# Designed miniproteins, single chains, continued (3), part 88

Each design is a single chain, and the fold is of that chain. pLDDT is the mean over its residues in the fold that is shown.

## One batch from the design tools (miniprotein)

Design m11242
Fold by ESMFold2-Fast:
Structure m11242 (fold): chain A 95 residues (1-95)
Amino acid sequence: KGRELLRAGKYEEAIKVYEEELKKDPNNADAHLLRGEAYFKLGKYEEAVKDYEKAIALDPDNPLAHYNLGLAYKKLGEVEKANEYFGKALDIWKK
């Protein structure tokens, strides 16, 4: 359901779906990652960072969470942090 809303560009509706999923399971790494993607698409980069950090804490070997966190930091002008997380994503993809 939430992934379909993301693909359709319905980012605010996708966020509501993931918020309800996270109320039931706060440790759902995928729900944090996908809510972060919706925030990123809306230009809410600080909210996206928080969700990507939670996704990484729950699933540290997910390269997409590290890559997306790097993109969010790049949008915030945090170039050194962006490069750090791009490097972490690459290291995971090489495993």
Scores: mean pLDDT 86

Design m11243
Fold by ESMFold2-Fast:
Structure m11243 (fold): chain A 67 residues (1-67)
Amino acid sequence: SLEEFIEKLKKKIEELDEEIKELKEKISKIKDKNSPEYKKLKLELEELEGLKALLEAEIAYLEKKLK
């Protein structure tokens, strides 16, 4: 059902939130903000936050269809 699909997407967002949290903690420990490691982790963070935004937009769209 559409409701079951929305719940699965919400679970994926919860999993992404945990990954984002762990990645932010790793980034916060890096002292050199010009290091290749810092830049790589910042790009990974942007990718995960972008994926989360897309999933949130999909949920919002699908919830409108349940009216």
Scores: mean pLDDT 87

Design m11244
Fold by ESMFold2-Fast:
Structure m11244 (fold): chain A 87 residues (1-87)
Amino acid sequence: MTIDEAVDLVRRAGEEAVALAPEEDKTAVSQLMKATVAEFRKAAEESFHRAADVVRGAAEGLRSMGSGEAARVLEETADRIAALADA
């Protein structure tokens, strides 16, 4: 897996997370995902496992806000990235 392929997975998950968020939260979720993608790219330069943890942190943030379905999408994406790093 390349960094660009992993970033594409996170961007797609972020778009789904924004779509699943309540209307009033969409801007906040969008901003969180932009920050998450930037931090993910930086972490992926060192380790895809560290990068997956960045996505898990974002998922925890969304879950704390009550956006459980959006959090699930990010959790599944983090697990997939970690699994692909171990392959």
Scores: mean pLDDT 85

Design m11245
Fold by ESMFold2-Fast:
Structure m11245 (fold): chain A 79 residues (1-79)
Amino acid sequence: TDKIKNKAIQTISKQSSDDNKKAFDSMKSNQGDPLKTGTSMSQSGLSDDMIGAVQQLLGAGYTQSQIADIFQDSFNKNS
């Protein structure tokens, strides 16, 4: 839903550009494997809020590619 997407964008925009880049890299490196993506994000020291936002987007039917685009947009605007 729009609420889930807007909340995720707000969570992402509150993170550093470095953390957003790490999340983007995790999405791209582990494309098609949500469990490996979550593990990679956690091992990179990313916040539970960011990981939770990604899980909510996946549960709402967003693909990893669509979620990566959200991170890329946020990273590019915050760089």
Scores: mean pLDDT 74

Design m11246
Fold by ESMFold2-Fast:
Structure m11246 (fold): chain A 56 residues (1-56)
Amino acid sequence: SVAEVGRELHELRRELEEKGASEEEIEKAVIDFAKRRLGIEAKNLEELERKLVSLL
């Protein structure tokens, strides 16, 4: 479900933050994951979050 994918995205972001990834690296990884899992394209995290909220 979209909610489950949202949880996976949050977990991915958390894991990258724990590894000391930069904000740019986290943004790129999260956007790529969302594109692969949901077919959602976004330029940045803000756009991605807006699109995800509209699906919940």
Scores: mean pLDDT 76

Design m11247
Fold by ESMFold2-Fast:
Structure m11247 (fold): chain A 67 residues (1-67)
Amino acid sequence: MTPEEAREGAERALKAAEAAKDKATALSAYHQSQEVLRIAEELGDEEAAELARRAIEVAKKNLQKYG
């Protein structure tokens, strides 16, 4: 995965987390965001990592809201 792909993945994960409307969707976004963060950290892409961390926080809030 390239840094560009990692950033695109993080942006998609953030949008998915923000659009989560139920527990299953929020959980899916949470797992996707964690995987993107792992990849971004391995690549050393801090911008992608910051986006992924934001997606994780949004997904966590939605998990609490719908759980």
Scores: mean pLDDT 81

Design m11248
Fold by ESMFold2-Fast:
Order: structure tokens, then sequence, then C-alpha cells
Structure m11248 (fold): chain A 100 residues (1-100)
């Protein structure tokens, strides 16, 4: 069902975040800006791949908001060096998927 596909996407995104966000925190703590950019690019690519796989069960508005929140999350890591803010933005994207 569309709901089962959204639930799977939420689970997949949580798995990506749980795997990659600790690595991003470590790179930030070490001042490894190159590693932060590399991992942030991988995080974005993996999350957006999941979102694209359910694009047909999302409205255009929900897809645009999800994309915006993921982009704001990545900006929080790369520019603001704030992983907690990034997690909050990604959770807002997840909430939109759940409510779609």
Amino acid sequence: SPQDRRNQAVSDIQGIVDDMMPQIQQALDQGDDQRVRQLSGQLTGQIMSVVTSIRDVLSDSDYSQIHRYISQGVHSVVVDRDVDKARDYIQQAIQIIQQS
C-alpha cells in the first residue's frame, strides 16, 4: 500500500541517519571539513534516493517541503556545524512523509 511504502521509507531514512550522523559528528569534532562535505553529500544522496523511490505517493507540495528540509539539514551541518539542527530538519521531513 502507499502507507506501507511511506513507512518503509521512514525506516530507511532513520537507518541512514543513525549510521551516518555519528560519523559526521566525529568529522566535525576533528575539524575535517573535507570529510564533513563528503559524508554530507552521501547522506543527502542516500536520503533523496529513498524519497525519490516514493515520489509517486507524495504530493508535489510534500515532495518540495521534504527536499527543502533535507537541504536545510545539510546546510546546518556544512555551514553551521550543528548536527542537532540537521537531525531536527530531517525529522520534519520524516513527519511530512508520515502525514502524506
Scores: mean pLDDT 91

Design m11249
Fold by ESMFold2-Fast:
Structure m11249 (fold): chain A 63 residues (1-63)
Amino acid sequence: MEKVEPLIKQLSDPDPEVRREAALELGRIGHPAAVPPLLKALSDPDPEVRKAAHEALVSIASK
């Protein structure tokens, strides 16, 4: 019953803090549907967002 769609949309938010928090939450939830948008977030202009996306992808891959 987890909703990942709002978090995936937040990865495109103009606020980098919102994008960072969305990436971390997607990693915590671990839904495979988050993988493609998180891979795109690895190219984010904000280094903290890129780090969060990387951590989220590792978390999803490790369960």
Scores: mean pLDDT 81

Design m11250
Fold by ESMFold2-Fast:
Structure m11250 (fold): chain A 97 residues (1-97)
Amino acid sequence: GDSKLTPEDREIQEAIDNMEKAKENNDAETFVESTVKIQISIIEVLLENGKLSEEEKELIKEKGIEVLALERVLRQAQAEGNKEEAEVAQKKLAELK
């Protein structure tokens, strides 16, 4: 129900739905973009609710929230051997440098 979810919670759910659809369509670009949005929304919600550690807050200050989210997505893709996802994340990181 709408009354229990924040706009940020709904955005996370929509991004999850988009991510699953991208998997079915073998769309690495949309998959990475949706996963980054999920990570950003989670980090923002945690920051607003005071649930981030001081260390995590410092990383956001140093790198920015989008760069941190992309770096996490890239490392996960590399660890899992997902070359297409890693390449997309790497390209997006290069655009933010």
Scores: mean pLDDT 76

Design m11251
Fold by ESMFold2-Fast:
Order: sequence, then structure tokens, then C-alpha cells
Structure m11251 (fold): chain A 61 residues (1-61)
Amino acid sequence: MTAADFLEALGKGEIRLPDPRELEAVLAFVERELAEARKSNAPQEVIDRLEAAVRALRAAL
């Protein structure tokens, strides 16, 4: 699974989250992607998807 496929599945709730120790690394990655999307004025749909992924990951921690 590519990172993009994984983030999309996470945002939709279609994928089980990784092991707890990996959640922090995934969260850090998604937070960086969200920051870059905001800086580049990415479409709102992309930003919403990344925000949903961050929210889901933080809830799992």
C-alpha cells in the first residue's frame, strides 16, 4: 500500500491503524503532510482528509 492509499483509507476509516508504536510515526508524517497541504493551498477536500486522519490517529493514541 502506498502512503497516499494508506492516508485515504485512514480518512475513510477503511483501514485498521498500525501497532501503537507505529502510530506516533504515522501521526508525525500525516501532520507534516497536512502542514504542507495548508502551505500549498491544497484543495479543501485534501485538507479535510488529512485532518480526519490526524484526528483518528490522535484518538487511537
Scores: mean pLDDT 71

Design m11252
Fold by ESMFold2-Fast:
Structure m11252 (fold): chain A 76 residues (1-76)
Amino acid sequence: MISEEELEEILARTEAAVDELLARAAEFSRAELEQARDVLLGSLDKILANTPEELRPRVEALRAEIEARFDALLAA
């Protein structure tokens, strides 16, 4: 199982990576953005599989946020 400390570091890095990518979204093709979405969501799914039950809502909330942000971007 991932520790709470490791989880906090992973979630912070994931948020930073998403913010950086979305800030530069106009520089990427649709296919590159779709691939980045798939990679990021897949990584969070793996994290969820190793996350303690009490910390799962944090990961699920971030996953839902990232999915919604990419879905809005790709729909536009």
Scores: mean pLDDT 82

Design m11253
Fold by ESMFold2-Fast:
Structure m11253 (fold): chain A 61 residues (1-61)
Amino acid sequence: EEKKKLEEAIENLKKYVEIAREKLEKGEKLTQEDLKESDELLKLAIEIGRDKVSDYVTELE
């Protein structure tokens, strides 16, 4: 339920971070659109589990 939604949000965020990291490793820069999308995902994850985000991430390892 809420935990499943938080997990999906975190997973999507991690995918975005991984893609961004790969682009940076290749010497490419992130576009404003990429940054805005990652911010939206981060905001969503924080909203769903704001005080528990760090604890939930620790539980996932």
Scores: mean pLDDT 63

Design m11254
Fold by ESMFold2-Fast:
Structure m11254 (fold): chain A 73 residues (1-73)
Amino acid sequence: RLAAAFAVAQAVAEKARELGIEDTGPIERAALEAAVHGASPEEIAARVRETALKLGASEEDAEAIARTAREAW
């Protein structure tokens, strides 16, 4: 659902920013794209985690952002 997709994207962006990631666009886009295409909460979390790692987040921070995506769904 579009509304749920936006809610997930916003939640992961806020968490990423809280953890010091200033350019949250790629994480927001990854979450929104996966959610709009009907990905499961696990798949959305995995995509968000992968994107956070590519942006230089630690494994711990990437996991926290992924968990936020799962909770926001």
Scores: mean pLDDT 79

Design m11255
Fold by ESMFold2-Fast:
Structure m11255 (fold): chain A 80 residues (1-80)
Amino acid sequence: SLISQADNLYNQGIDLYNQAISYANNGDTDTAKKLMDQANSKFGQAIKLYLESGNTDKANQIQDDASNLSNKVNNAIKNS
């Protein structure tokens, strides 16, 4: 289903964000930024599929998650 595809993309985005934070904490800013870009791409695909399925609440949650996680990556970069 579209929702199952969106769930998989969302989970991939979370995994990529967690990797981005780890690389940022280790001072690998270039890798962290690339992983964050990949994570945002996965989240964007998930948002599109949730909206197409009529699940606006999930789409809004992922937008909030993306904002929060991007801030965590950027803060880790600044503090490394």
Scores: mean pLDDT 90

Design m11256
Fold by ESMFold2-Fast:
Structure m11256 (fold): chain A 97 residues (1-97)
Amino acid sequence: MESDLDKEAEKILKLPVEEREQTLKALGTQALKGSIVAQDRLLTIGEVAIQQKDSETFNLVLDLLKNLSAQAPPGSIREFLFRQWRVELQKRWNEKV
């Protein structure tokens, strides 16, 4: 089922790599500040990258989640969530691709 978030993610995947990196970084900054909407958008981009077998965008999302986990306060729920999402996305990539 394609949602509006899936359509937005598909458009982001069509952007030049530099613009994709800038968009992901902006979403990451908002997610780090606790924006649930930014978190949902970021995760949807990762999921759509898996569905499209877009390794470039998928790796950008994984690298961003790693950096966000490192930037979150140690032992915080945000550190845990960013780390967990990175692990879950990597598992889904390995299972589907």
Scores: mean pLDDT 82

Design m11257
Fold by ESMFold2-Fast:
Structure m11257 (fold): chain A 61 residues (1-61)
Amino acid sequence: SLEEELERLLREAGEALRNRDLERVREILKQLEEMRARSTGELREKIELYVRLLKAEIERM
């Protein structure tokens, strides 16, 4: 499901951020943006929030 895909991507994003792996974070961000395009309603809003948070973390790196 899209929710399971989101949970997997968020777990991978957390690992990438801990490792300061900028390339991996950017690839995950791209996947989240593609998932956002395929989602609607509350799930889409949740994905949009995480996209904003990850972009902010990239700016801090």
Scores: mean pLDDT 85

Design m11258
Fold by ESMFold2-Fast:
Structure m11258 (fold): chain A 61 residues (1-61)
Amino acid sequence: SLAERLADVLVEEGLLDPQYRQAVRDFLEKYGDEETIRRVARVVANAHGKDPEALVAKVEA
């Protein structure tokens, strides 16, 4: 799912501690639609000085 991909990418990029990966994934699966998940990816990328569109593309791969 897109939620699982976002959680995985955040851990891979060092933006989320692996300990919280499952909790974040489960939260996004339950409450996030695809547009919300893309918005979260952009917000997190911007907060860390990363390219928001590049992070979204990686999540959607």
Scores: mean pLDDT 82

Design m11260
Fold by ESMFold2-Fast:
Structure m11260 (fold): chain A 64 residues (1-64)
Amino acid sequence: SEVIERVIIHELVTEFGVSREKAEEIVELAKKGASVEEIAKRLVEHGVPEEEARRLAERMIKAL
């Protein structure tokens, strides 16, 4: 869902300080079937704390 994608991107940018370009890249990885571990790793690389990154990755995979 484009709406769900936009909501997740907005949250990553506004709450966690991830750049829009990197947030869009991470959402595309989740849509293409990347694992929770891979998505969480990318989120941590872009400044999201490890515990939040894992929870976000699980939410993204479930929603996308």
Scores: mean pLDDT 82

Design m11261
Fold by ESMFold2-Fast:
Structure m11261 (fold): chain A 71 residues (1-71)
Amino acid sequence: AEAEAGRVSDETLELIKRAAKRILERDHGVKYETDEEAYKALMKIFDELKSLDEIAALNQRLAAEVRELRA
């Protein structure tokens, strides 16, 4: 398995990119053509967040969307 305790696997990263696209479509009403573009947009949002609570909330939402995509 391509997974490390302190790092996500490539497979998990692809699911994260997919989840980012889904989050932006559902929450922000913005549709990207590729998972890569959506992931870049989500990373910019993370960079602009200034509170740990906001970062934690977005991270939990991302984890929930990844879990839904795996179900």
Scores: mean pLDDT 74

Design m11262
Fold by ESMFold2-Fast:
Structure m11262 (fold): chain A 55 residues (1-55)
Amino acid sequence: MDELVEQIIKLGEMLGIPEELRKYAEEVRKAYEAGDTEKFEEIMKKIGKLLNEKA
């Protein structure tokens, strides 16, 4: 999990939106710790959509 969070944060820095992706990285960590698979997948979809819009 920590590796995924770090990768999301690094992507935010590379795209010039570090704060936005840091928030998503934190939400992904919280969903994983809660065992909420549906919320985890929802956040990952939002990250993917954001990357597609910004890349």
Scores: mean pLDDT 76

Design m11263
Fold by ESMFold2-Fast:
Structure m11263 (fold): chain A 62 residues (1-62)
Amino acid sequence: SAEAERAAKEAQEKAELEREKKIIKTQLDSMELYWEKYEPTAVQKKFIELLKKRLEELEKLG
């Protein structure tokens, strides 16, 4: 029972990580499409780098 509860919790945490990855990927794709049409500001470039770093961290965890 303790193993089943642990497995269920791990599955839920993994599902949440996958949702975060999907959201970040969608956001990065949208930003890259915007970047093709418009010059990104320094703040926008930093934000994109932070999103890429977060995605890399999430991929290492999952």
Scores: mean pLDDT 79

Design m11264
Fold by ESMFold2-Fast:
Structure m11264 (fold): chain A 64 residues (1-64)
Amino acid sequence: LSTVERVAIHDLTTHLGLSEEQARRVIELAKAGRIEEAAEILVEHGGLSREEARRIAESLAKAL
């Protein structure tokens, strides 16, 4: 994993309460441009609104 991916996994697990597996899946979906699917995981497991989850997924896609 790159440094950016490691930081993103740490933030998703530490601040949003995702498991490491869920965080890695969000990263893989964001890298693939599958923003809606990444956002769904953030809503279901991170407790975010759909709007917040979509913004985070888009930011991850741009950073990765």
Scores: mean pLDDT 82

Design m11265
Fold by ESMFold2-Fast:
Structure m11265 (fold): chain A 61 residues (1-61)
Amino acid sequence: SMAKEKEILERAEKLGVRLVLQGMPVSEVEEKVKQIEEALKNGDYEKAEELIKEMEEELAK
């Protein structure tokens, strides 16, 4: 659904900003967000949620 795709992308972008503020290179964050966008484009919501979880775990370190 478009609503779920938008929610996941907004979450990814917010996590990405926080990771940059913690010192992660912008290029690395952009790569992670791109992978989430590709998973959503392919309808692979499980992979998109796994990638979000990886970003959340990286932020928690």
Scores: mean pLDDT 83

Design m11266
Fold by ESMFold2-Fast:
Structure m11266 (fold): chain A 60 residues (1-60)
Amino acid sequence: MKFIAKAIEDFEAKTPDELSLKKGDIVEVLEVVDDYYVLAKNLKTGKIGLVPKKYLEKIK
């Protein structure tokens, strides 16, 4: 795992490339894409997609 983060708020995907999160979901961050987005895997659902960095807090 590159690092582990926790969703600090709910996020609803608006495009097929984005990953929906519920507050408290644990994600593996695979790649930092740009200043605003990471590519992450939701460890509960196994789905991968883009998440805005502002919705995540690094925990490991």
Scores: mean pLDDT 82

Design m11267
Fold by ESMFold2-Fast:
Structure m11267 (fold): chain A 77 residues (1-77)
Amino acid sequence: MTPSDAELEAEVHLLAAAVSRTVARIAKKRGDNELAIESLEKAIEALRRAAEADPSRREALEEEIRELEREIEELRA
């Protein structure tokens, strides 16, 4: 069983999102809210691209995007 090209493309975007979320977490611990927000915005964009590449994951990824959007709102407050 081999992933389709679309599934592989989604996995690349999911990896990018995971990296950006890790950067955001480190930035938050350092008190760098601006870098944290920027990194979360990059993670959201990567998750949107993953959902476009693999629509079967769309519902789960949209829920994850909503969680990250709430985290950004809290950091801006």
Scores: mean pLDDT 84

Design m11269
Fold by ESMFold2-Fast:
Structure m11269 (fold): chain A 72 residues (1-72)
Amino acid sequence: SKKEELKKKMLELIGEILRLIGEIEDLKLELEKVKGKDPEKAEELEKKIEELEKKREELLKELKKIEEELDK
């Protein structure tokens, strides 16, 4: 059914979001280690973190849409 497919997609999105959060946190830890020591590497890490945070935000919006469809 559509509800079963949406629930499966929701669980898959949650898994992707959790993985992405972990990756972002790892990059933030790396950024703190290079902050003030390697400005070029720090700038690249900041850009990568920002790109991943935008991706996380898009996945969270998709999750919200699925939750709204299931909450009917």
Scores: mean pLDDT 85

Design m11270
Fold by ESMFold2-Fast:
Structure m11270 (fold): chain A 85 residues (1-85)
Amino acid sequence: SMEEREKAIKEVSEDLLRVAAEVELELARRRAEEAKKDKENLVEKLRETAEELRSVREAETDEELRERLEALVEELEEEARRAEE
């Protein structure tokens, strides 16, 4: 009967809504993990750049340029620290 078919369709719809809710939670979790990974990659890049600039500063003989490089190193290290929080 049409009534039995309607009941069967309702049960399938209720199951699909349950599965959809589970998929939404899984997607939210994956987005959070992806955002964390992007943050970790940014922190690593900032620290790597700071180390490269520190190496350039050690080789630099111009005192004014050395001071500017040191300030930039400190800024990048502080940005990395804040991004990690």
Scores: mean pLDDT 78

Design m11271
Fold by ESMFold2-Fast:
Parts: C-alpha cells; sequence; structure tokens
Structure m11271 (fold): chain A 79 residues (1-79)
C-alpha cells in the first residue's frame, strides 16, 4: 500500500476512535505526517485504547473505521 494511503487510513481511523471514545488517542494531523514506524506505533495506541473500551464502543469504532477504509480505497481507485 502506498505510504500516503496508509497515512490517510490511519488518520481516519484515529478520527473515528477519538470521536467514539471521547478522547484524542492519536492526532489525525500527526497521523497524516507519520513515517512507517510511527504508523505502526499509532495503530498500536488505537488498538489498545479500543480494547480497553466497552463492547458497544468497540463496535462503533470498527463500523466508523470500515467506512473510512472504503472512502480511502475509493480515493485510491480515482487516482
Amino acid sequence: MELELARELLARTAEAANKVLGEEIVDPEEAREADEEELEEYYAKIVEAVKAASEEKQKEVLEAAGEAQREAAARLAAA
């Protein structure tokens, strides 16, 4: 996957997780500037925060992240 797409996916996943969990786990703007190592670290932070959340909130994050992934894939197809 191109680095730009990976950054956008992470940023959108962070936005979804932040919104559902009510706190800023990862800054989406920093995610868009992340290198490959930082991308893995940010994903790990999101995963740990989601695991600590209730089952209902976990489901909401997964649904929102799925939507963000579809949008990012559509953007890649249009490029």
Scores: mean pLDDT 74

Design m11272
Fold by ESMFold2-Fast:
Structure m11272 (fold): chain A 90 residues (1-90)
Amino acid sequence: MRAEELLRELRELLREIQRLTDETAKAVDAGDKERAEKLVEEIRELTERARELTRELAEVADEEQVFEAEVLESLAAMMEAVAEIAVKNL
């Protein structure tokens, strides 16, 4: 049951990272560098939390749950990279 709670937290975290990534794109389109940089910092903090949750899941989760967690962590890392690249090119 702990594994399912951690997975729910990880899924919610990914939804928040996606929302912030979309907001980062809007800030970049508006030329708002200060807002875009702040959003990227928030994405970095959430992505680090996703890594922590994935490590915890590796200790308590079954093989299918660990695989889902690794996929979600990879998606978080990709969204962070996309946001960082967009801001650097601003």
Scores: mean pLDDT 87

Design m11273
Fold by ESMFold2-Fast:
Structure m11273 (fold): chain A 56 residues (1-56)
Amino acid sequence: MLSKEELEELLKVRDTKSAKEYMAALKEVAKKRGLSVEEVENEVQEAYSKELLEEM
């Protein structure tokens, strides 16, 4: 599982940066954690869904 700091940083990159920069950030976190890019992206997507629920 990613840290709260890593999830918040990736969400910011997703929302404010290009898709290319977002993909690069996913790859860096995946390397650091020994995860696949797909696993990192799934955790970011779950965190985003949780934030949307809190704003509702």
Scores: mean pLDDT 75

Design m11274
Fold by ESMFold2-Fast:
Parts: sequence; C-alpha cells; structure tokens
Structure m11274 (fold): chain A 72 residues (1-72)
Amino acid sequence: SADELLAEMERLRAELEEAIRAGDLERATQLVHRMAELLAQAVATGDEELTRRASELFAEAGELLRRALAAR
C-alpha cells in the first residue's frame, strides 16, 4: 500500500541518518539506493501524491548523503 511504502522510506531515512552519524558511508549509499527502488515503485503505481511524497523523501535522503560525502 501507499502508507506501507512511505513508512518503509521513512524507516530507511532514519537508518540513513544513523549510518551517516556512525561514519558508515557505504551503508548510507546502499540505503539511498534502496530508497531509489521504492521511488521507482511509487512512480510505477501512477499515484501522483504517493510519487510526490516519495520523491520528497528521496531528495532529502540524497541531500543528506551528498553533505556527508562532501565532509570527507
């Protein structure tokens, strides 16, 4: 369901923040990749609201990873 997909993306974001805090940038990159897969699933549903919300979560996750990588 849409709610389950968004809840999974929010869980992955929390794990991403923990991975970045721990300095595990390999894990952080894997988590962002998994979020990209969930975004692709959201797009495939044709649900515009789900896709918008998933895109926002993915964009925020990508920015967090980008900042963490830039701090190296």
Scores: mean pLDDT 87

Design m11275
Fold by ESMFold2-Fast:
Structure m11275 (fold): chain A 67 residues (1-67)
Amino acid sequence: ADPELIDLEAQTALWIIKGHLAEKAGDYETAIEYYRKALHYARQAGDEETVRILEEKIKEAEEKLKA
């Protein structure tokens, strides 16, 4: 196992969890901030699937702020 990749994956997961909790609470501004943090770690890890999911989550949350 690569310790650097494990750390990036752990950080990605933690920020995703925080983003989901904020989104569930209706705090879309905080959810976007947390998903963007997760996105940076996912990009560093080369996790293309998680990057795609997070980009979509950010767009959805941004749409909720405009509605």
Scores: mean pLDDT 84

Design m11276
Fold by ESMFold2-Fast:
Structure m11276 (fold): chain A 56 residues (1-56)
Amino acid sequence: MMPKARREEAKRFFRRELARTGSVEEAKRAVMERFGISEEEADEIYEEVVREEGLR
């Protein structure tokens, strides 16, 4: 599992990529590539962002 600081960085990166691409799938792939994380961890980041930003 990621350290908290790196997880927060990944969440900020995910939000920026989501805004840039308009696609949850592209943002998840970008986070996985940049941070070297699993799809499961990328899904956790997505779920946290959905809760914070009200996305579905």
Scores: mean pLDDT 76

Design m11277
Fold by ESMFold2-Fast:
Structure m11277 (fold): chain A 95 residues (1-95)
Amino acid sequence: MAEELTKKAEEALREGKYEEAIELAEKALALDPKNAEAYAILGEAYLLQGKYEEAIKYAQKALELDPKNKRAWGILAKALAKQGKYEEANEYLEK
């Protein structure tokens, strides 16, 4: 169930339906609060909406749960770069 919601959230992201992706990822987290990929999808949706602080927070939470989550590392790097924090972003892009 939670995995299916996470997949639907990812599909919504690909279609540019960012609000729907957020709702689906939040539902996945309600069923499985340790779902790192659902946090990464939340971070990506917020990043694509220009909400960089939220993107950073959710990407960091995803990495706390799964340090190997490549989506979360990419979101963190991009969000920091968008805020003009290029030195911090460059550090994460090399990981």
Scores: mean pLDDT 81

Design m11278
Fold by ESMFold2-Fast:
Structure m11278 (fold): chain A 79 residues (1-79)
Amino acid sequence: SAAVAAAEAAEAAGEKALAAGDYYSAGQHYARAGVEYLKAGDLEKAAEAFKKAAEAFKKAGDDFTAEGLLERAEALLKK
C-alpha cells in the first residue's frame, strides 16, 4: 500500500540520519514511519517505529518527546 511504502521510505531516511549522527532528524523520520504504519493498520510495526523514534530523541537529548512516543507505542500493543 501507499502508506506502507511511505513508512519504509521514512525508516530508510531515519537509518541514514542515525548513521550521520543526526539523532533529531532520525527521530522525526521514525515517528513519521510510525504514523504511516498506523494508517496502514499495522499496529506492531507502528509501535516498533515509535520505539525507534523515542530512542533517537533520547540520543538527541529530547527526553520529553521520547517518553510520549514510548507511551504511544505501549498503548498500541495493549490489547
Scores: mean pLDDT 88

Design m11279
Fold by ESMFold2-Fast:
Structure m11279 (fold): chain A 80 residues (1-80)
Amino acid sequence: MVAEELEERVREVAPEKLGALLDALQAALRLPADAPVVVAARAAIAAGDVEAAKEHLQRLVRALVDQGREEEAREVLSRF
């Protein structure tokens, strides 16, 4: 239920803010720039594929929740 709530919040993020959200989630998860999910999300943002970008960002939010870091995920999303 919590993961679904936070994933739905990603769908509400303005397209112009998706790059900043990716940067924030990448930093929170301490993922390298060449991590497959980061590369895929950045490519979708660069292509203007908002739906694909949001799906990849939802996967990053889910990773934080799966690590028990729900409050950190909410904090990140509260800025968007």
Scores: mean pLDDT 83

